# Designed miniproteins, single chains, continued (2): the designs that were tried, part 101

Each design is a single chain, and the fold is of that chain. pLDDT is the mean over its residues in the fold that is shown.

## One batch from the design tools (miniprotein)

Design m7500
Fold by ESMFold2-Fast:
Parts: sequence; C-alpha cells; structure tokens
Structure m7500 (fold): chain A 99 residues (1-99)
Amino acid sequence: MKTVYKVEVEVEVYIEAKEEKTLEVKGEGLIKPEGPVVLKPNEIATVKLTAEAETEKEAFQGLADAHAAIADAIQKAENELGATASITKYEIKITKVVK
C-alpha cells in the first residue's frame, strides 16, 4: 500500500465578454486539467485541476503549478478578449489517501 496526496483546485471565473472563449489550462508535471473550459457571456465558468503526489512537498509543488497554470490561462483569455477577469470562488483541497 502507498500513501498518496490528492490535490484538487477549483476556480470560478467571470469575464465580461461578448463571445464564447475557450480557457486553455496547461497540464504540467503532476497537474491534470479536466479539459478545456468555455467562458460564456454573463456566465461563471468553473476550472478544475487535479494532481496526485506521493509526498506533501510534491503536493504543495503541484498546488503552486496549478496556480500558475490557471493564472496564465486567465491572462491569455483577458489579452485575447480585451477584458478583465474576476475570480468569484477559489477552493483548494489536499487529501491524504492510503491505496
């Protein structure tokens, strides 16, 4: 049996856009996005990232990488739409699981 740490990051993003835009979140290392997220006019979009790590240090590194990936995706969408994003919700969970 191995101990693993599950990292879950959920961010709700609102952008005042007139058109739909796909938010491209890059998966790096242990970080796995749940796929592309579509930003719709006047709707809140939910971005979810998950990671599994074998140590707490790797779990916290995965969390840092997830933050960077979300920030980069939002900044790219803002630049392409000429609009400012608002984060309406930020939730982080780190769960220790024995497999």
Scores: mean pLDDT 75

Design m7501
Fold by ESMFold2-Fast:
Structure m7501 (fold): chain A 116 residues (1-116)
Amino acid sequence: MSEWEKVLEEVRKALLERIRREHPELSEEVLEEIEKALEEGLKVAIEALRAGKPKEEAILLGTQVFASKLSDIVEKYKIPESVYSSLLQLLAETTGLLLAYARGEISKEELLEKLR
């Protein structure tokens, strides 16, 4: 596994843990579907990296896949707009931090600390 693949996996884990912490009202079934959506986004990002795509493009492809699947989950489970908005904000923050890291603007340690 490349260093970047390890970073993406650590970010996926941190984001899921933060969603569980900030949204304890979400059922285990919904959280399992979110975890699967995050894993699919990660898979797309890793495949893009292995195909020689730029890190920024790989990040955006992965986040687009996750955002699309999250929309389907929200519709299926009738998730409140306030919760959906919060999840989209977390995705936007995570994407921004990954892009900053890809550009060398922040360290790996700072990236993971800000995701908590």
Scores: mean pLDDT 87

Design m7502
Fold by ESMFold2-Fast:
Structure m7502 (fold): chain A 95 residues (1-95)
Amino acid sequence: SMTALVRELGEILGGAKYLIESEEASEEEKKRAQELADWAERQLASLTPQQARQGEMWAALTYGEMKDMSEEEALKRAREYLEKGERLRREAEEA
């Protein structure tokens, strides 16, 4: 559904932002996260203004939740979002 896609794009963006700002993430992970964040932002920008705002809300909520958990748990979750987001991007670009 579109609602599920908007949420997923937002969660990916929030997780990517956390990885980009992390001192524990490698430079390669940060580069991958930045490329994914740029892609997710472009996807949200292609939707309606209301859907884009919903995606931005999910990104802020996801980032906030990660800032409130332990660094170990946040990094694990951010890496899971990175892998999930890269898979979603590949599926979208192969269609």
Scores: mean pLDDT 88

Design m7503
Fold by ESMFold2-Fast:
Structure m7503 (fold): chain A 90 residues (1-90)
Amino acid sequence: MMTFDIVIYLEAEDEEAARKAAEAALRALEAAGAEVIGSGLVIRGERAILGVTIRAPDREQAREAARAAEEAARRTPGVKSAEARLQGEL
């Protein structure tokens, strides 16, 4: 198991949509087999940033989990955009 930091950038209609997107993203990370060991959400109107620290077997599985989280956030009603980034990726 390795530790990875993921940052998810959200654009949503309101704070409720941003919070629901963050919840969906966290559930998707766990469903993809990642262990969530820490998270924090900052919301400023229509923009939000979700920072998450996960444990995953390797970087490839961490990337798969991040993509699942991004997709779950994008499917949340009221979300205009969602982008997940593994820290240190080019």
Scores: mean pLDDT 86

Design m7504
Fold by ESMFold2-Fast:
Structure m7504 (fold): chain A 60 residues (1-60)
Amino acid sequence: GAAGEAGLAELKRLAAAGGSGREAAQVVTRAGHAGASPEDLRRMGREARAYYEAGLIGEP
């Protein structure tokens, strides 16, 4: 839904801006509170980890 889409878009923005892993974790948490599906939350977690492994997001 909209919360999952917004969360994924914010993660992509953080990766482009060199945000932190803590900021990425906060995005996932806020999306969950906004009603994102469990599947969207898992996808966001995997994408945040992938961005971290690629060096696009800083340490958690």
Scores: mean pLDDT 80

Design m7505
Fold by ESMFold2-Fast:
Structure m7505 (fold): chain A 69 residues (1-69)
Amino acid sequence: SEEEKAKRDREERDRVIAEGGADAPVPLSEEERALAREIADRLRAIGDALDAGLAAGDLEAGLAAAGAA
């Protein structure tokens, strides 16, 4: 049964993670996800500042704004 195999595979992974064997990828913690979101938001702000500078034909102003973001 695929259901029984999936359950067994899940229990095996959970056991390995619980035992600290860590051969399976560990999901990101809430703190790590929050940090990743913060980095993504900062990169987006930098991109938006650069795009605004390019649209205005002033790359130097765009780079300065990106450095402030």
Scores: mean pLDDT 70

Design m7506
Fold by ESMFold2-Fast:
Structure m7506 (fold): chain A 85 residues (1-85)
Amino acid sequence: SVEKMYNEIKELIEKGEKGEMTEDELIRLAQLIDEILDMISNPFLLSDDEMKLVNEAMLLINDFFLRNPEMADRIHDLLVQQRLK
């Protein structure tokens, strides 16, 4: 569910802010970001409530990247490997 995905992103970002994120957790966060980006590219598949959660997830991700540019670069490299549009 979108709610489960949002909660998982929030938990992973909280670990990242503490410098406690493992490499496997970074890969997992990249996978979740890939899913969010796919949902944004196809918003007609989402309810209004789901779209709100997707937008909130993107705000959390953007704020995290602005405060943690080194981690953002690593996640970006993983996203490129996943061939995001």
Scores: mean pLDDT 81

Design m7507
Fold by ESMFold2-Fast:
Structure m7507 (fold): chain A 82 residues (1-82)
Amino acid sequence: GLKQFKVTALDKNGKEIATITLELPESTTLEDIKKGLEEAAKIEGNEVVEVKIEGNKLTITFSKPVTAFGKDAHIVVIEEIS
């Protein structure tokens, strides 16, 4: 099966830029997503400044914008919703 994650991109001041819903394999954990985003950032020459997992929510802050969500997207919040 699949489970749903809400992904919210924020600028450096915490203002929402975009929100999308992703469907990923039911076995996907927030730790898996964290690891994947950290590796992707490293490949792109970006840096993870802060990461925290709080219950069903993962927050990652990047030193450079994640351009897939817009030029100013510094913070990505991922929340398991199903």
Scores: mean pLDDT 81

Design m7508
Fold by ESMFold2-Fast:
Structure m7508 (fold): chain A 82 residues (1-82)
Amino acid sequence: SKKILEEAEASMKIFDENKKKFEESTDPMEQTNLLFAMLAIRVELWVLAEIAKKKGDDKTAKYLEEKAKEVEKKIKELLKKA
């Protein structure tokens, strides 16, 4: 679905921006808020994948599942550096 892909791409862009801000921040409260925003995007990608799957768009579902796993890996790497 075009709309699902557009939503996912917009959210992934916000994730990358928040990741950069997290790495540059020295404020624990800002880092915490950015982390929760990144975790919310991870959940959103999984939800969008399930919606795509229910619509019979298995290609989009698989793509978004792979993107959700990439986001999860990046979050784990950020937490190891903190």
Scores: mean pLDDT 86

Design m7509
Fold by ESMFold2-Fast:
Structure m7509 (fold): chain A 60 residues (1-60)
Amino acid sequence: MSKKEQELARIERVRAQIPSLSPVQLRAGLHDLREFLKEETDPEVQRAVEEAIEELEARL
């Protein structure tokens, strides 16, 4: 699996966990993903991270 495929798979695993996360874990996840997004340059990975951020924000 390429680095991009591995990153996308990791984001999908994070998203799968969102419904079971506490508010503290949701806030921590948001912080981590926002920092990751600042460093990411691949548009497809950026979009996946942005979607995960939106889902986390919707749960808060």
Scores: mean pLDDT 81

Design m7510
Fold by ESMFold2-Fast:
Structure m7510 (fold): chain A 67 residues (1-67)
Amino acid sequence: STEEVRREIDELTRQALEAIRNRDWERFSEVVLRLGDLGNANRDNPEVSRLISRRMDEIIAAAVEAL
């Protein structure tokens, strides 16, 4: 369901941000790859695609600030 996919996206986002805080780039890469796969699997769902794009922007901004 869309609700379950949204929860998975939010959990992966939380994990990505935690990996950034911990400088765990291996974990970060794994989580970002999973978000990308989820985006590709749901590319025809505009609500899910928009949420993933927004979360990816948030994650990238946090990673850039951590540099």
Scores: mean pLDDT 86

Design m7511
Fold by ESMFold2-Fast:
Structure m7511 (fold): chain A 91 residues (1-91)
Amino acid sequence: MEEIREAARLGKKAEESNTIIPNPDGSLTNTGEEMVRMYAGAQLAFAGVTSEDPRVRELAPAYAEEVRKLAPSLSDETLEAIGIGVAALSL
């Protein structure tokens, strides 16, 4: 439960602090998307799995739904990445 609340706080912080930064090559960096991607990647690395792990694929949608209940304003993309992170953390 506490991990779900922490994940919801991270998602809100990522979206609230989101900044679009133009790179020198003309591409754009979305800092909120980067933060959520780094969170998911870190949890996957700590668990020693990838997002394609069957356990992560099975659990991630359920955890995304629990985070959505606490933070219904989050985008589906943010919820998907957070769900993957929490699924990996739960392993």
Scores: mean pLDDT 79

Design m7512
Fold by ESMFold2-Fast:
Structure m7512 (fold): chain A 89 residues (1-89)
Amino acid sequence: SSLEKEIEKIKELASKTEEGKEVLKKLEEVHERLNELDKRLRELLSQPRTKENEEEIRKVLAEIARLVGEIIKLLLELKEIAKEIEAKE
């Protein structure tokens, strides 16, 4: 997709700087946390839909939404770093 290609280009450019490498490391850490929550969500979805199960699903979805927001912020930081690199070339 065009979005995936743009993100890959931004990551490649940002990786040329120490600042960009630090943001990429944070992005990787958030991605790992998101993968753990995705695994937990799949486990909950395989269980009987009780009141307690639904409450836990809502909590996991809220945490996923928060982490997606963190990913967006980090991607915007990488985009600004990439723009600064392109402006110097």
Scores: mean pLDDT 83

Design m7513
Fold by ESMFold2-Fast:
Structure m7513 (fold): chain A 75 residues (1-75)
Amino acid sequence: MEELGQKVVELAERLAAEGRKDTARRILSLFQRGVEALKKGNLDEAKRYFTQLAEEVRSLDPELADLLEKKVEEL
């Protein structure tokens, strides 16, 4: 999770620097909601947020999207 979170933050920072601030905020929000769902033990909610995040990042960072999809399968 820590390595995955770092990659999400790095992508969001890059997008914000490129002027894609709305996309950066959306990506961070989806990741944060997924992590909060995991902390509460709500696996179904976490899977939904991480799946949405994977879809949002697929065209931006396909490797990160694959890692997110793999994490959803492990939950």
Scores: mean pLDDT 84

Design m7514
Fold by ESMFold2-Fast:
Structure m7514 (fold): chain A 82 residues (1-82)
Amino acid sequence: DAALAALAAAVAALPGVLAATAELRDGVVVVTVTFDPAASLEQLAAADAAITALAGALAAATGLPVDIRLTPESLAHAEALA
């Protein structure tokens, strides 16, 4: 799906994001985000806001719920900087 590919590409292009994937699982768009371990708190906060906005826009456009997931290492990194 072009919309899922565009979402994944937009998230992966954000400062502080190393990789992102988007897939449709059982009617839910699942976005998995890997943060750069060198990312600053400012970059993570900006990325979180941008990801939330992009996910909301896709949900509004498609009517599908969007679930944002961090890799365990990325979640631990974000928590350490919070």
Scores: mean pLDDT 76

Design m7515
Fold by ESMFold2-Fast:
Order: sequence, then C-alpha cells, then structure tokens
Structure m7515 (fold): chain A 69 residues (1-69)
Amino acid sequence: MEERIRKAAEEAVKEAKSIDEAAKLAEERVKALPGVRAAHASTPSDTKVTVTALMEDGELVTVTVDVKL
C-alpha cells in the first residue's frame, strides 16, 4: 500500500503549481485510493509534502515526497 500512496502523491505534486496546492491534491488523491479511510497532508518545508493515510484496518502509512516547482 505505501507504494500506491507514494505514486498517488507524486502524481498529484507533478500537477500542482504551488506547495499548498501540492498538499491539497496529494491529500485528495490518497483519500480516493481503495482501502484508505482518511488522509491528511502537511508541508514540513517549501519543497516537501508529507501525507499520512489511515487504512481501513487501522494501519497508519506516512509518505514524504519532494516537490520541484
């Protein structure tokens, strides 16, 4: 599941025009994945987006992706 979450986040950040948009798109794309109950995105820096997903089975998966704008 982590690799699917990472791919969804990476695709979202490629379409974004700003770091704030990258976080919003990553959160939305990850929440749309099958088996994801909830997701939250944050921006620990101007070049990174961190997404934490809560899975249907209660597992937490955290992925950080680099943003190049």
Scores: mean pLDDT 80

Design m7516
Fold by ESMFold2-Fast:
Structure m7516 (fold): chain A 98 residues (1-98)
Amino acid sequence: SNDLIKELTILKFRYIALKTEVDLLTRKGEELNLEEVLELARRAEELLREMERLIREADKALEEGDEDKLKELLKRLRELEEEVIRLIEEAERLIKEA
């Protein structure tokens, strides 16, 4: 449906934003020599790589008209997004306390 296409498009834009935020956290962690921030950024990078893989699979499911698979992939993408946001928030907390 058009709603699933919109959701995938929004998730792709949010993926790009999250990737940028994690890159900034890595730079800040290096500047402040905060190893825990760098560990959180590395874990977020792993989740972002998984998101990229699932986005490619979602594009394929959309091309094949597999709406059920697309729904499953979108659900998993939202779960990964929530995990990345949590890691970013924890890293930002540590930076504020530094």
Scores: mean pLDDT 90

Design m7517
Fold by ESMFold2-Fast:
Structure m7517 (fold): chain A 66 residues (1-66)
Amino acid sequence: AADDEDHALRNRYGVKASQLLAEGKPEEEIRAEMLKEGERDGKPDIYETVFRVVLNGRETVAELRA
């Protein structure tokens, strides 16, 4: 189903983005890698959403925003 396919893509993109962040790569390099993956899969909107969520989860913490 489309929801299952999109869910699988979001998980794959999220894992890759998290791994690249854990390796200490600059966000710009991670963005380039993730954009390439999203274009390859024909789902750039999913990649954009997942990457944004992963970045926000690491850079913005609820405690820091309060």
Scores: mean pLDDT 66

Design m7518
Fold by ESMFold2-Fast:
Structure m7518 (fold): chain A 61 residues (1-61)
Amino acid sequence: SEIDKLAEEIVKYFKDKGWSREEIDKFFEELLKRAEKIGPDAVKQVKELYERVRKILEDEE
């Protein structure tokens, strides 16, 4: 549930700033590349967060 709460806060923050879904996707692509330099656990966490964010965005359509 902590990841779900973080995903909801991230989506709200992006919407408040007027970010498009394409800009959000690009943000996570860049974040994933940075996570690859940190290690496999960071990659897993970024992917899980991105999946939660995408689900929220899809459920609002």
Scores: mean pLDDT 83

Design m7519
Fold by ESMFold2-Fast:
Structure m7519 (fold): chain A 77 residues (1-77)
Amino acid sequence: SAEDELFAKLAEVQKRVEEISKIPDKKEALQRLIEVIQELIAFAEKLIPKLSPENQASVQRAIQTLQQDRQALEQEL
């Protein structure tokens, strides 16, 4: 299901964030984190039409928060 695909992607993102935390260079770590967030946003947007209406609203709000977080991280670069 679309929900299962989203769950699997979130699990992969968590693993990638753990790997990024091992990068000693802060700028490189921030750049990698921005890339992961961008990929997660794109993946989630593609799944929205396949989700239940309640999950669609929740995911749209989560995407908005992720977009704001990404912009904040880009300012740290």
Scores: mean pLDDT 87

Design m7520
Fold by ESMFold2-Fast:
Structure m7520 (fold): chain A 78 residues (1-78)
Amino acid sequence: APTLKQGLEIYRYEKEHPDEPDEERALRYIAIQEGISVETVKKRLKDEKEKKFKNPTGYVESQIAYYKRLKELDERRR
């Protein structure tokens, strides 16, 4: 889970980039959470997809689904 500081950083970025797709936003959340670059997250997702038949649910793929779900819930919070 992001800290208050990480949450504020996410909020600032979203205000500057309102056209960001939900999937790209989820990748950024994962990058902040893990302390790595978005490019590294995308590479991990690619590696997970290449092994999908052996391991159908990768960490990055599951985290993308999780953050997309959280956004839907947050948008309905008010």
Scores: mean pLDDT 68

Design m7521
Fold by ESMFold2-Fast:
Structure m7521 (fold): chain A 78 residues (1-78)
Amino acid sequence: SLEELRKEAEELLKEAQKLLEQGQQQNNQPAILLAQGAIDYAKEALKAIDDGDLEKAKQLIEIAKSLIKQAKELLDKT
C-alpha cells in the first residue's frame, strides 16, 4: 500500500541520516557520499508516493536501500 511504502521511505530517510552522522564523525568520505545519496533517493521516493507513482517510489526505495547497505559495510569495516 502507499502507506506501507511511505513508512518504509521515512525509515530509510532516518537510517540514512544516522549513517551520514556516523560517516561525518569518522571522516569517512565514501560513507558520507553514500549516506547523502540514500537521503536524496529516500526524499525522492516520498515525493513519488505523494504523486501516486508507485513504480517510481519502489525503484527509488530499492536504490536508497542499496546505498544504505553499502554505507553500513564501509562503516563496519575493520
Scores: mean pLDDT 87

Design m7522
Fold by ESMFold2-Fast:
Structure m7522 (fold): chain A 90 residues (1-90)
Amino acid sequence: KKKEIEEVIKAIEEEAERLGLEAVRLGDTTLALYDRETGRLVAIVSIFVDPETGKVKVIIRDAETGEVYIAETIEEALEYIREIVARHRA
């Protein structure tokens, strides 16, 4: 479970760097994503294990709109982050 969470965190940190975001760890399961150009908070990402399924889930909160997205895969989480960044920069 912890190893799976670390894999998800690493994937998000790598995507954040690619998108020009700074990823700041807020403890073991939470990341704050800041736009490096503006210094503004873009999203907060929380990773947890679903107690019913044992699967890792990613909660992404858009810092501007307050909208919450729940991703069940790393790929889905990265897509939500890309969409949020695109909207913030539009």
Scores: mean pLDDT 82

Design m7523
Fold by ESMFold2-Fast:
Structure m7523 (fold): chain A 104 residues (1-104)
Amino acid sequence: ERKKLEEEIEKLIKELEELAKKFEPALEEVSKVAEEFESVEEALAAVIEKSGDVEGARRMAELYERLAELYRKFNTAENQAEADAALAQAELLRKAVELVEAKK
């Protein structure tokens, strides 16, 4: 039923918002020197490194992947676009985590 899907989506969005808040201080610092990075993945890797929370970043990627699955269940262009955007965010986070782990 649509209501259960909407409730799951709201829960995932709230968890993503809580995780994103933990990265805010690192994001603000990295944004001041964003021009030093060759790619969005490199800038995002710098945010993750400054936060020290690689597992949180990996969890965000998982939540975006799950969010995309839920949006795909709706037969609207808007929800399909939301699913595509969520998958793009998950891919960027996965690549950024790989860059951070390669330095360990």
Scores: mean pLDDT 80

Design m7524
Fold by ESMFold2-Fast:
Structure m7524 (fold): chain A 85 residues (1-85)
Amino acid sequence: MELSEKELRVLAALMKSDDAPTAREIAEMTGMSVGTVRRTLNRLKARGLLKEVTNEKGETAYALTEKGLELVKENAEKIEKAMEE
């Protein structure tokens, strides 16, 4: 399964969050624009890697599926290595 660097960053942000983050919170965590985050989230949902949930404030938030969590764990080290370039 092909994961882009943007997809890996979004998945990592989801894994680092104690509660399900909104697209806006993911944008802040990753340094990506909200528009880029939303497009990335839609691709990840299409792949079954994340799901939409409703947070305590009634906002749309995102949570990793079991598949998404496994892929983040496998690729977290690649993210760290990419930061050296």
Scores: mean pLDDT 75

Design m7525
Fold by ESMFold2-Fast:
Structure m7525 (fold): chain A 100 residues (1-100)
Amino acid sequence: SKEIEEIAKELREMMEQIIRELKASEELREKVEKETEEIIEKIKKIKDPELVRRALETIKQRAKSILELGKKNNLSPEEILEIILESARDIVEEALEIEG
């Protein structure tokens, strides 16, 4: 449970930082926070602690890349955050598929 709580904290803190950097609207913030909690609940279903850590590291790395590229290409905060959330869901889904 302690490892899962640390992972949840890291993901929430990362998303909060991105929301602030992009100056997202309150409505977009609420949507992103809700979707982040849904992703965290799926991460909690992964049984292998190593796979959980690997998924988190991949999510963090891809989020940084998406943020950088999105800003360079003048994507909206909405577009950047949607791509980040979609990427995170795909990574978690792949981890769950690996476990069967």
Scores: mean pLDDT 87

Design m7526
Fold by ESMFold2-Fast:
Order: structure tokens, then sequence, then C-alpha cells
Structure m7526 (fold): chain A 87 residues (1-87)
């Protein structure tokens, strides 16, 4: 079920992805926002994306290597969502 609360979380994650220019994560969140209902698998995948985005935000004052690793985690989580949407 797509709740108002979940839609707001999706919008927040999308905004952070746009700030960091992570187009894969922007696409994943946009596709999730188009859904009337969300499966438990997609909800769990979104929680992983949300966690990766929080780690990316925490890495902003870290070394370039740590920031790059955090960006790759976000891209990986977003790709998982896109793959689940193709089922």
Amino acid sequence: MMTEELREELKEVKEVAEEYKLNTAVEATEKLLELEEISEELKEAFERLKEAVEELKKSENSSATVQTAAKLRVIGAALEILLLLKK
C-alpha cells in the first residue's frame, strides 16, 4: 500500500539523489512514485536505498574515496529497485 508518509520519504530520497546527480536513484524513486501500490519486496529495496542515501549524506565531509564508495552503494540499491520493477 502506498501511504502519504511513504510518498514523502520517496520525495526526500529523490531530492538527495538529484543534489548528488545520481540519475539511477532519481529514476528508481520516480518509478516508485508512479505506483498506486507498493509490494513488500519493493518497500524493502527502498529501505536499502534510503539507508544508502543517509550514509552518502554522512560521507559529505569524508575523503573522496569514501564518498565514491557511498555513491556506488546508492547506485547499487537503485539498480535493485529497477530490476525488481521489471518483474
Scores: mean pLDDT 84

Design m7527
Fold by ESMFold2-Fast:
Structure m7527 (fold): chain A 87 residues (1-87)
Amino acid sequence: SLASLPKEKLREASEHFRKAAEYARQGKGDEALKHFERALELAPGVFSEKTRKRYEDLLKNGSPEELQAVATVLERAAELLDEIAEK
């Protein structure tokens, strides 16, 4: 589970989700995807495989509106990881 991960890994994953959200908001889907993939390596339990593939597709091929929506989800993932790391 996420709670069993080292706090350092949770914080690093949170930072990568925030960077992914920032790049997605800028329309830089390829850069957002790199940070998204790194965050999932550090905290693989944040999303199901189906949800992960959906967001990967949206970051690669999504409209500006879709990238904005994904960015919001990634910011919420970062917040969740920070909350777990503070416990």
Scores: mean pLDDT 87

Design m7528
Fold by ESMFold2-Fast:
Structure m7528 (fold): chain A 61 residues (1-61)
Amino acid sequence: DKKFELEVELGLLQMQISVLEISLKNAIKNNASQSTIDSLKKQLEETKERKKKVEEELKKV
């Protein structure tokens, strides 16, 4: 079921976003390197963009 697969992917992406947001907050608080902060920001942006695409696909099924 395509709807079920998309709902599972959406749940996993939301979990990944939450983990990345916590990791980014902790990296900033602990004065991590700029490269670490930039890497986390890029991963967060890419994961949020994928979530947006999955949400749009879910509206069509």
Scores: mean pLDDT 87

Design m7529
Fold by ESMFold2-Fast:
Structure m7529 (fold): chain A 87 residues (1-87)
Amino acid sequence: FEELKRKMEELIEEARKKGNEIGRLGAELALKAVEYASKGDILTAEIELGLARIVLGVAKLIKDEESVRISREAIELAEKAIEEAKK
């Protein structure tokens, strides 16, 4: 979890430095999913991941390619965290 969390914090910082608010929001929601998964709260982790996916959908709709990339990478990290928490 610590490595996934670190990578997520890097994505959030990247979005912040670029002024990418939508990408930052997606990554922050995905980080919450990682944090809840690390605590064994799989249900809340899946809810936060679902919210991150909605943010990704918004980024795609407005054609914000950087927000799409950041949100997608963050979602992939959160999906890995949830799978690890289920094992």
Scores: mean pLDDT 83

Design m7530
Fold by ESMFold2-Fast:
Structure m7530 (fold): chain A 70 residues (1-70)
Amino acid sequence: HMLEQVKKDIDEVEKEVKRAREQRATPEEIGRLLDKISEVLKQALKVNAPKELIHRIEKAAVEVFRVARE
């Protein structure tokens, strides 16, 4: 149950990050996306998610920082 929810949350975050890249996200939108990524990471660590899922969350965070530099 919990691990499947984390996977769905990661999929949603990856879609939001892609949208932020394409749509010139505002600073407020970037802040909300970072908060969401942080919460997904906390849940992933709590359920001892596999390394591959943690890596996907890290990739999403890095991509948000790249969008923020624009």
Scores: mean pLDDT 82

Design m7531
Fold by ESMFold2-Fast:
Parts: C-alpha cells; sequence; structure tokens
Structure m7531 (fold): chain A 58 residues (1-58)
C-alpha cells in the first residue's frame, strides 16, 4: 500500500487510526502526518492517542 493510498483510506474511514500503533503513525511521512492532523479534530485526537502509546523495543 502506498502512503497516498493509505491517506485516502484514512480520510474515508478515520476509525482505522484507532487500530494503529504509535510506531505505525511515526513511520508515515511527516507531511502526511501533518495533513491528517489538519484534516479534522477527530483524526488529530486519534493520532495523538496513538502517539501516547509506549513503543516496545527490545
Amino acid sequence: MTDEELLEIIKKNPNILKGMTRSDIESLPKELQEELENYSDEVKKAIEEARKQPVVTV
């Protein structure tokens, strides 16, 4: 899946963000993260909640 396709899917179904981990969000290009945060307050809140999750690295 391309980043552009993922952005389109998220815009159509923001509930996908609720299932994403912090690492999934942080792996997106910064420009796409900004675009999503500016899209709506609901999307921004979902991204912020994902970013608050601890990243488990060994």
Scores: mean pLDDT 67

Design m7532
Fold by ESMFold2-Fast:
Structure m7532 (fold): chain A 75 residues (1-75)
Amino acid sequence: SLKEKVIKAVEEIIELLKENKVPQEIIDLLERLKEYLKKASDEEAKEKLEELVEWLKEHESPELAKKIEEIYKKI
């Protein structure tokens, strides 16, 4: 289902950020978002993931941004 794919993408992004030693505050924010998305509609979950990807592309390195985009493209 779309919801399952979105949740899985967020989980993969969280692991990627942990491997790249992104601050714990950002990790905690994404964990909270993941819990919120479990209760959201499929369309809302997809839209929130798109917003997250754009936000991370603005705040993280170009190398990390490319890896995040690759995860998103699997959806």
Scores: mean pLDDT 84

Design m7533
Fold by ESMFold2-Fast:
Structure m7533 (fold): chain A 65 residues (1-65)
Amino acid sequence: DDAARAARAAANAEAGAQAAKDAGFGETHVSLAEQYAREARAAAEAGDAERAEKFMRLSGDAAGG
């Protein structure tokens, strides 16, 4: 189910960006993680699971994961 996969990827990216912010990571890292999380959500709204998962990984990398 591509819709479920895309939604999960976006939710994971959003949770990771929030965790980085709560942990006190640098503003640049948090801002990048939040930007990629928003792009993952936009991909999920478009039904693009592959794109959502790519942006989820980029968000995690930016957050220091």
Scores: mean pLDDT 84

Design m7534
Fold by ESMFold2-Fast:
Structure m7534 (fold): chain A 88 residues (1-88)
Amino acid sequence: SLRERMEEAYRRGYEEAKKLPRKEAERKAAVLYTAGGIEYAAAEAGDRSSLERAAELFARAAGIYDALGKKEEAEKALRKAEEAIAAL
């Protein structure tokens, strides 16, 4: 299911962050969050398949932020992933 793919993306992001220097992990999370926003915007323009990609990208960013102890950013990214799922 999409929820399972989102949970896997979160776990993957969390594990990736542990293997990277902190600054590089922060950069990666920001890039993934931005990419998720672009996919979400594309879905609003009529590309519904972009919602699935947005959910996974936001979830992966959330996992990285969580591993870095950036709880507010992790919660914000996870909320965006849930919004993308709810829009399906």
Scores: mean pLDDT 87

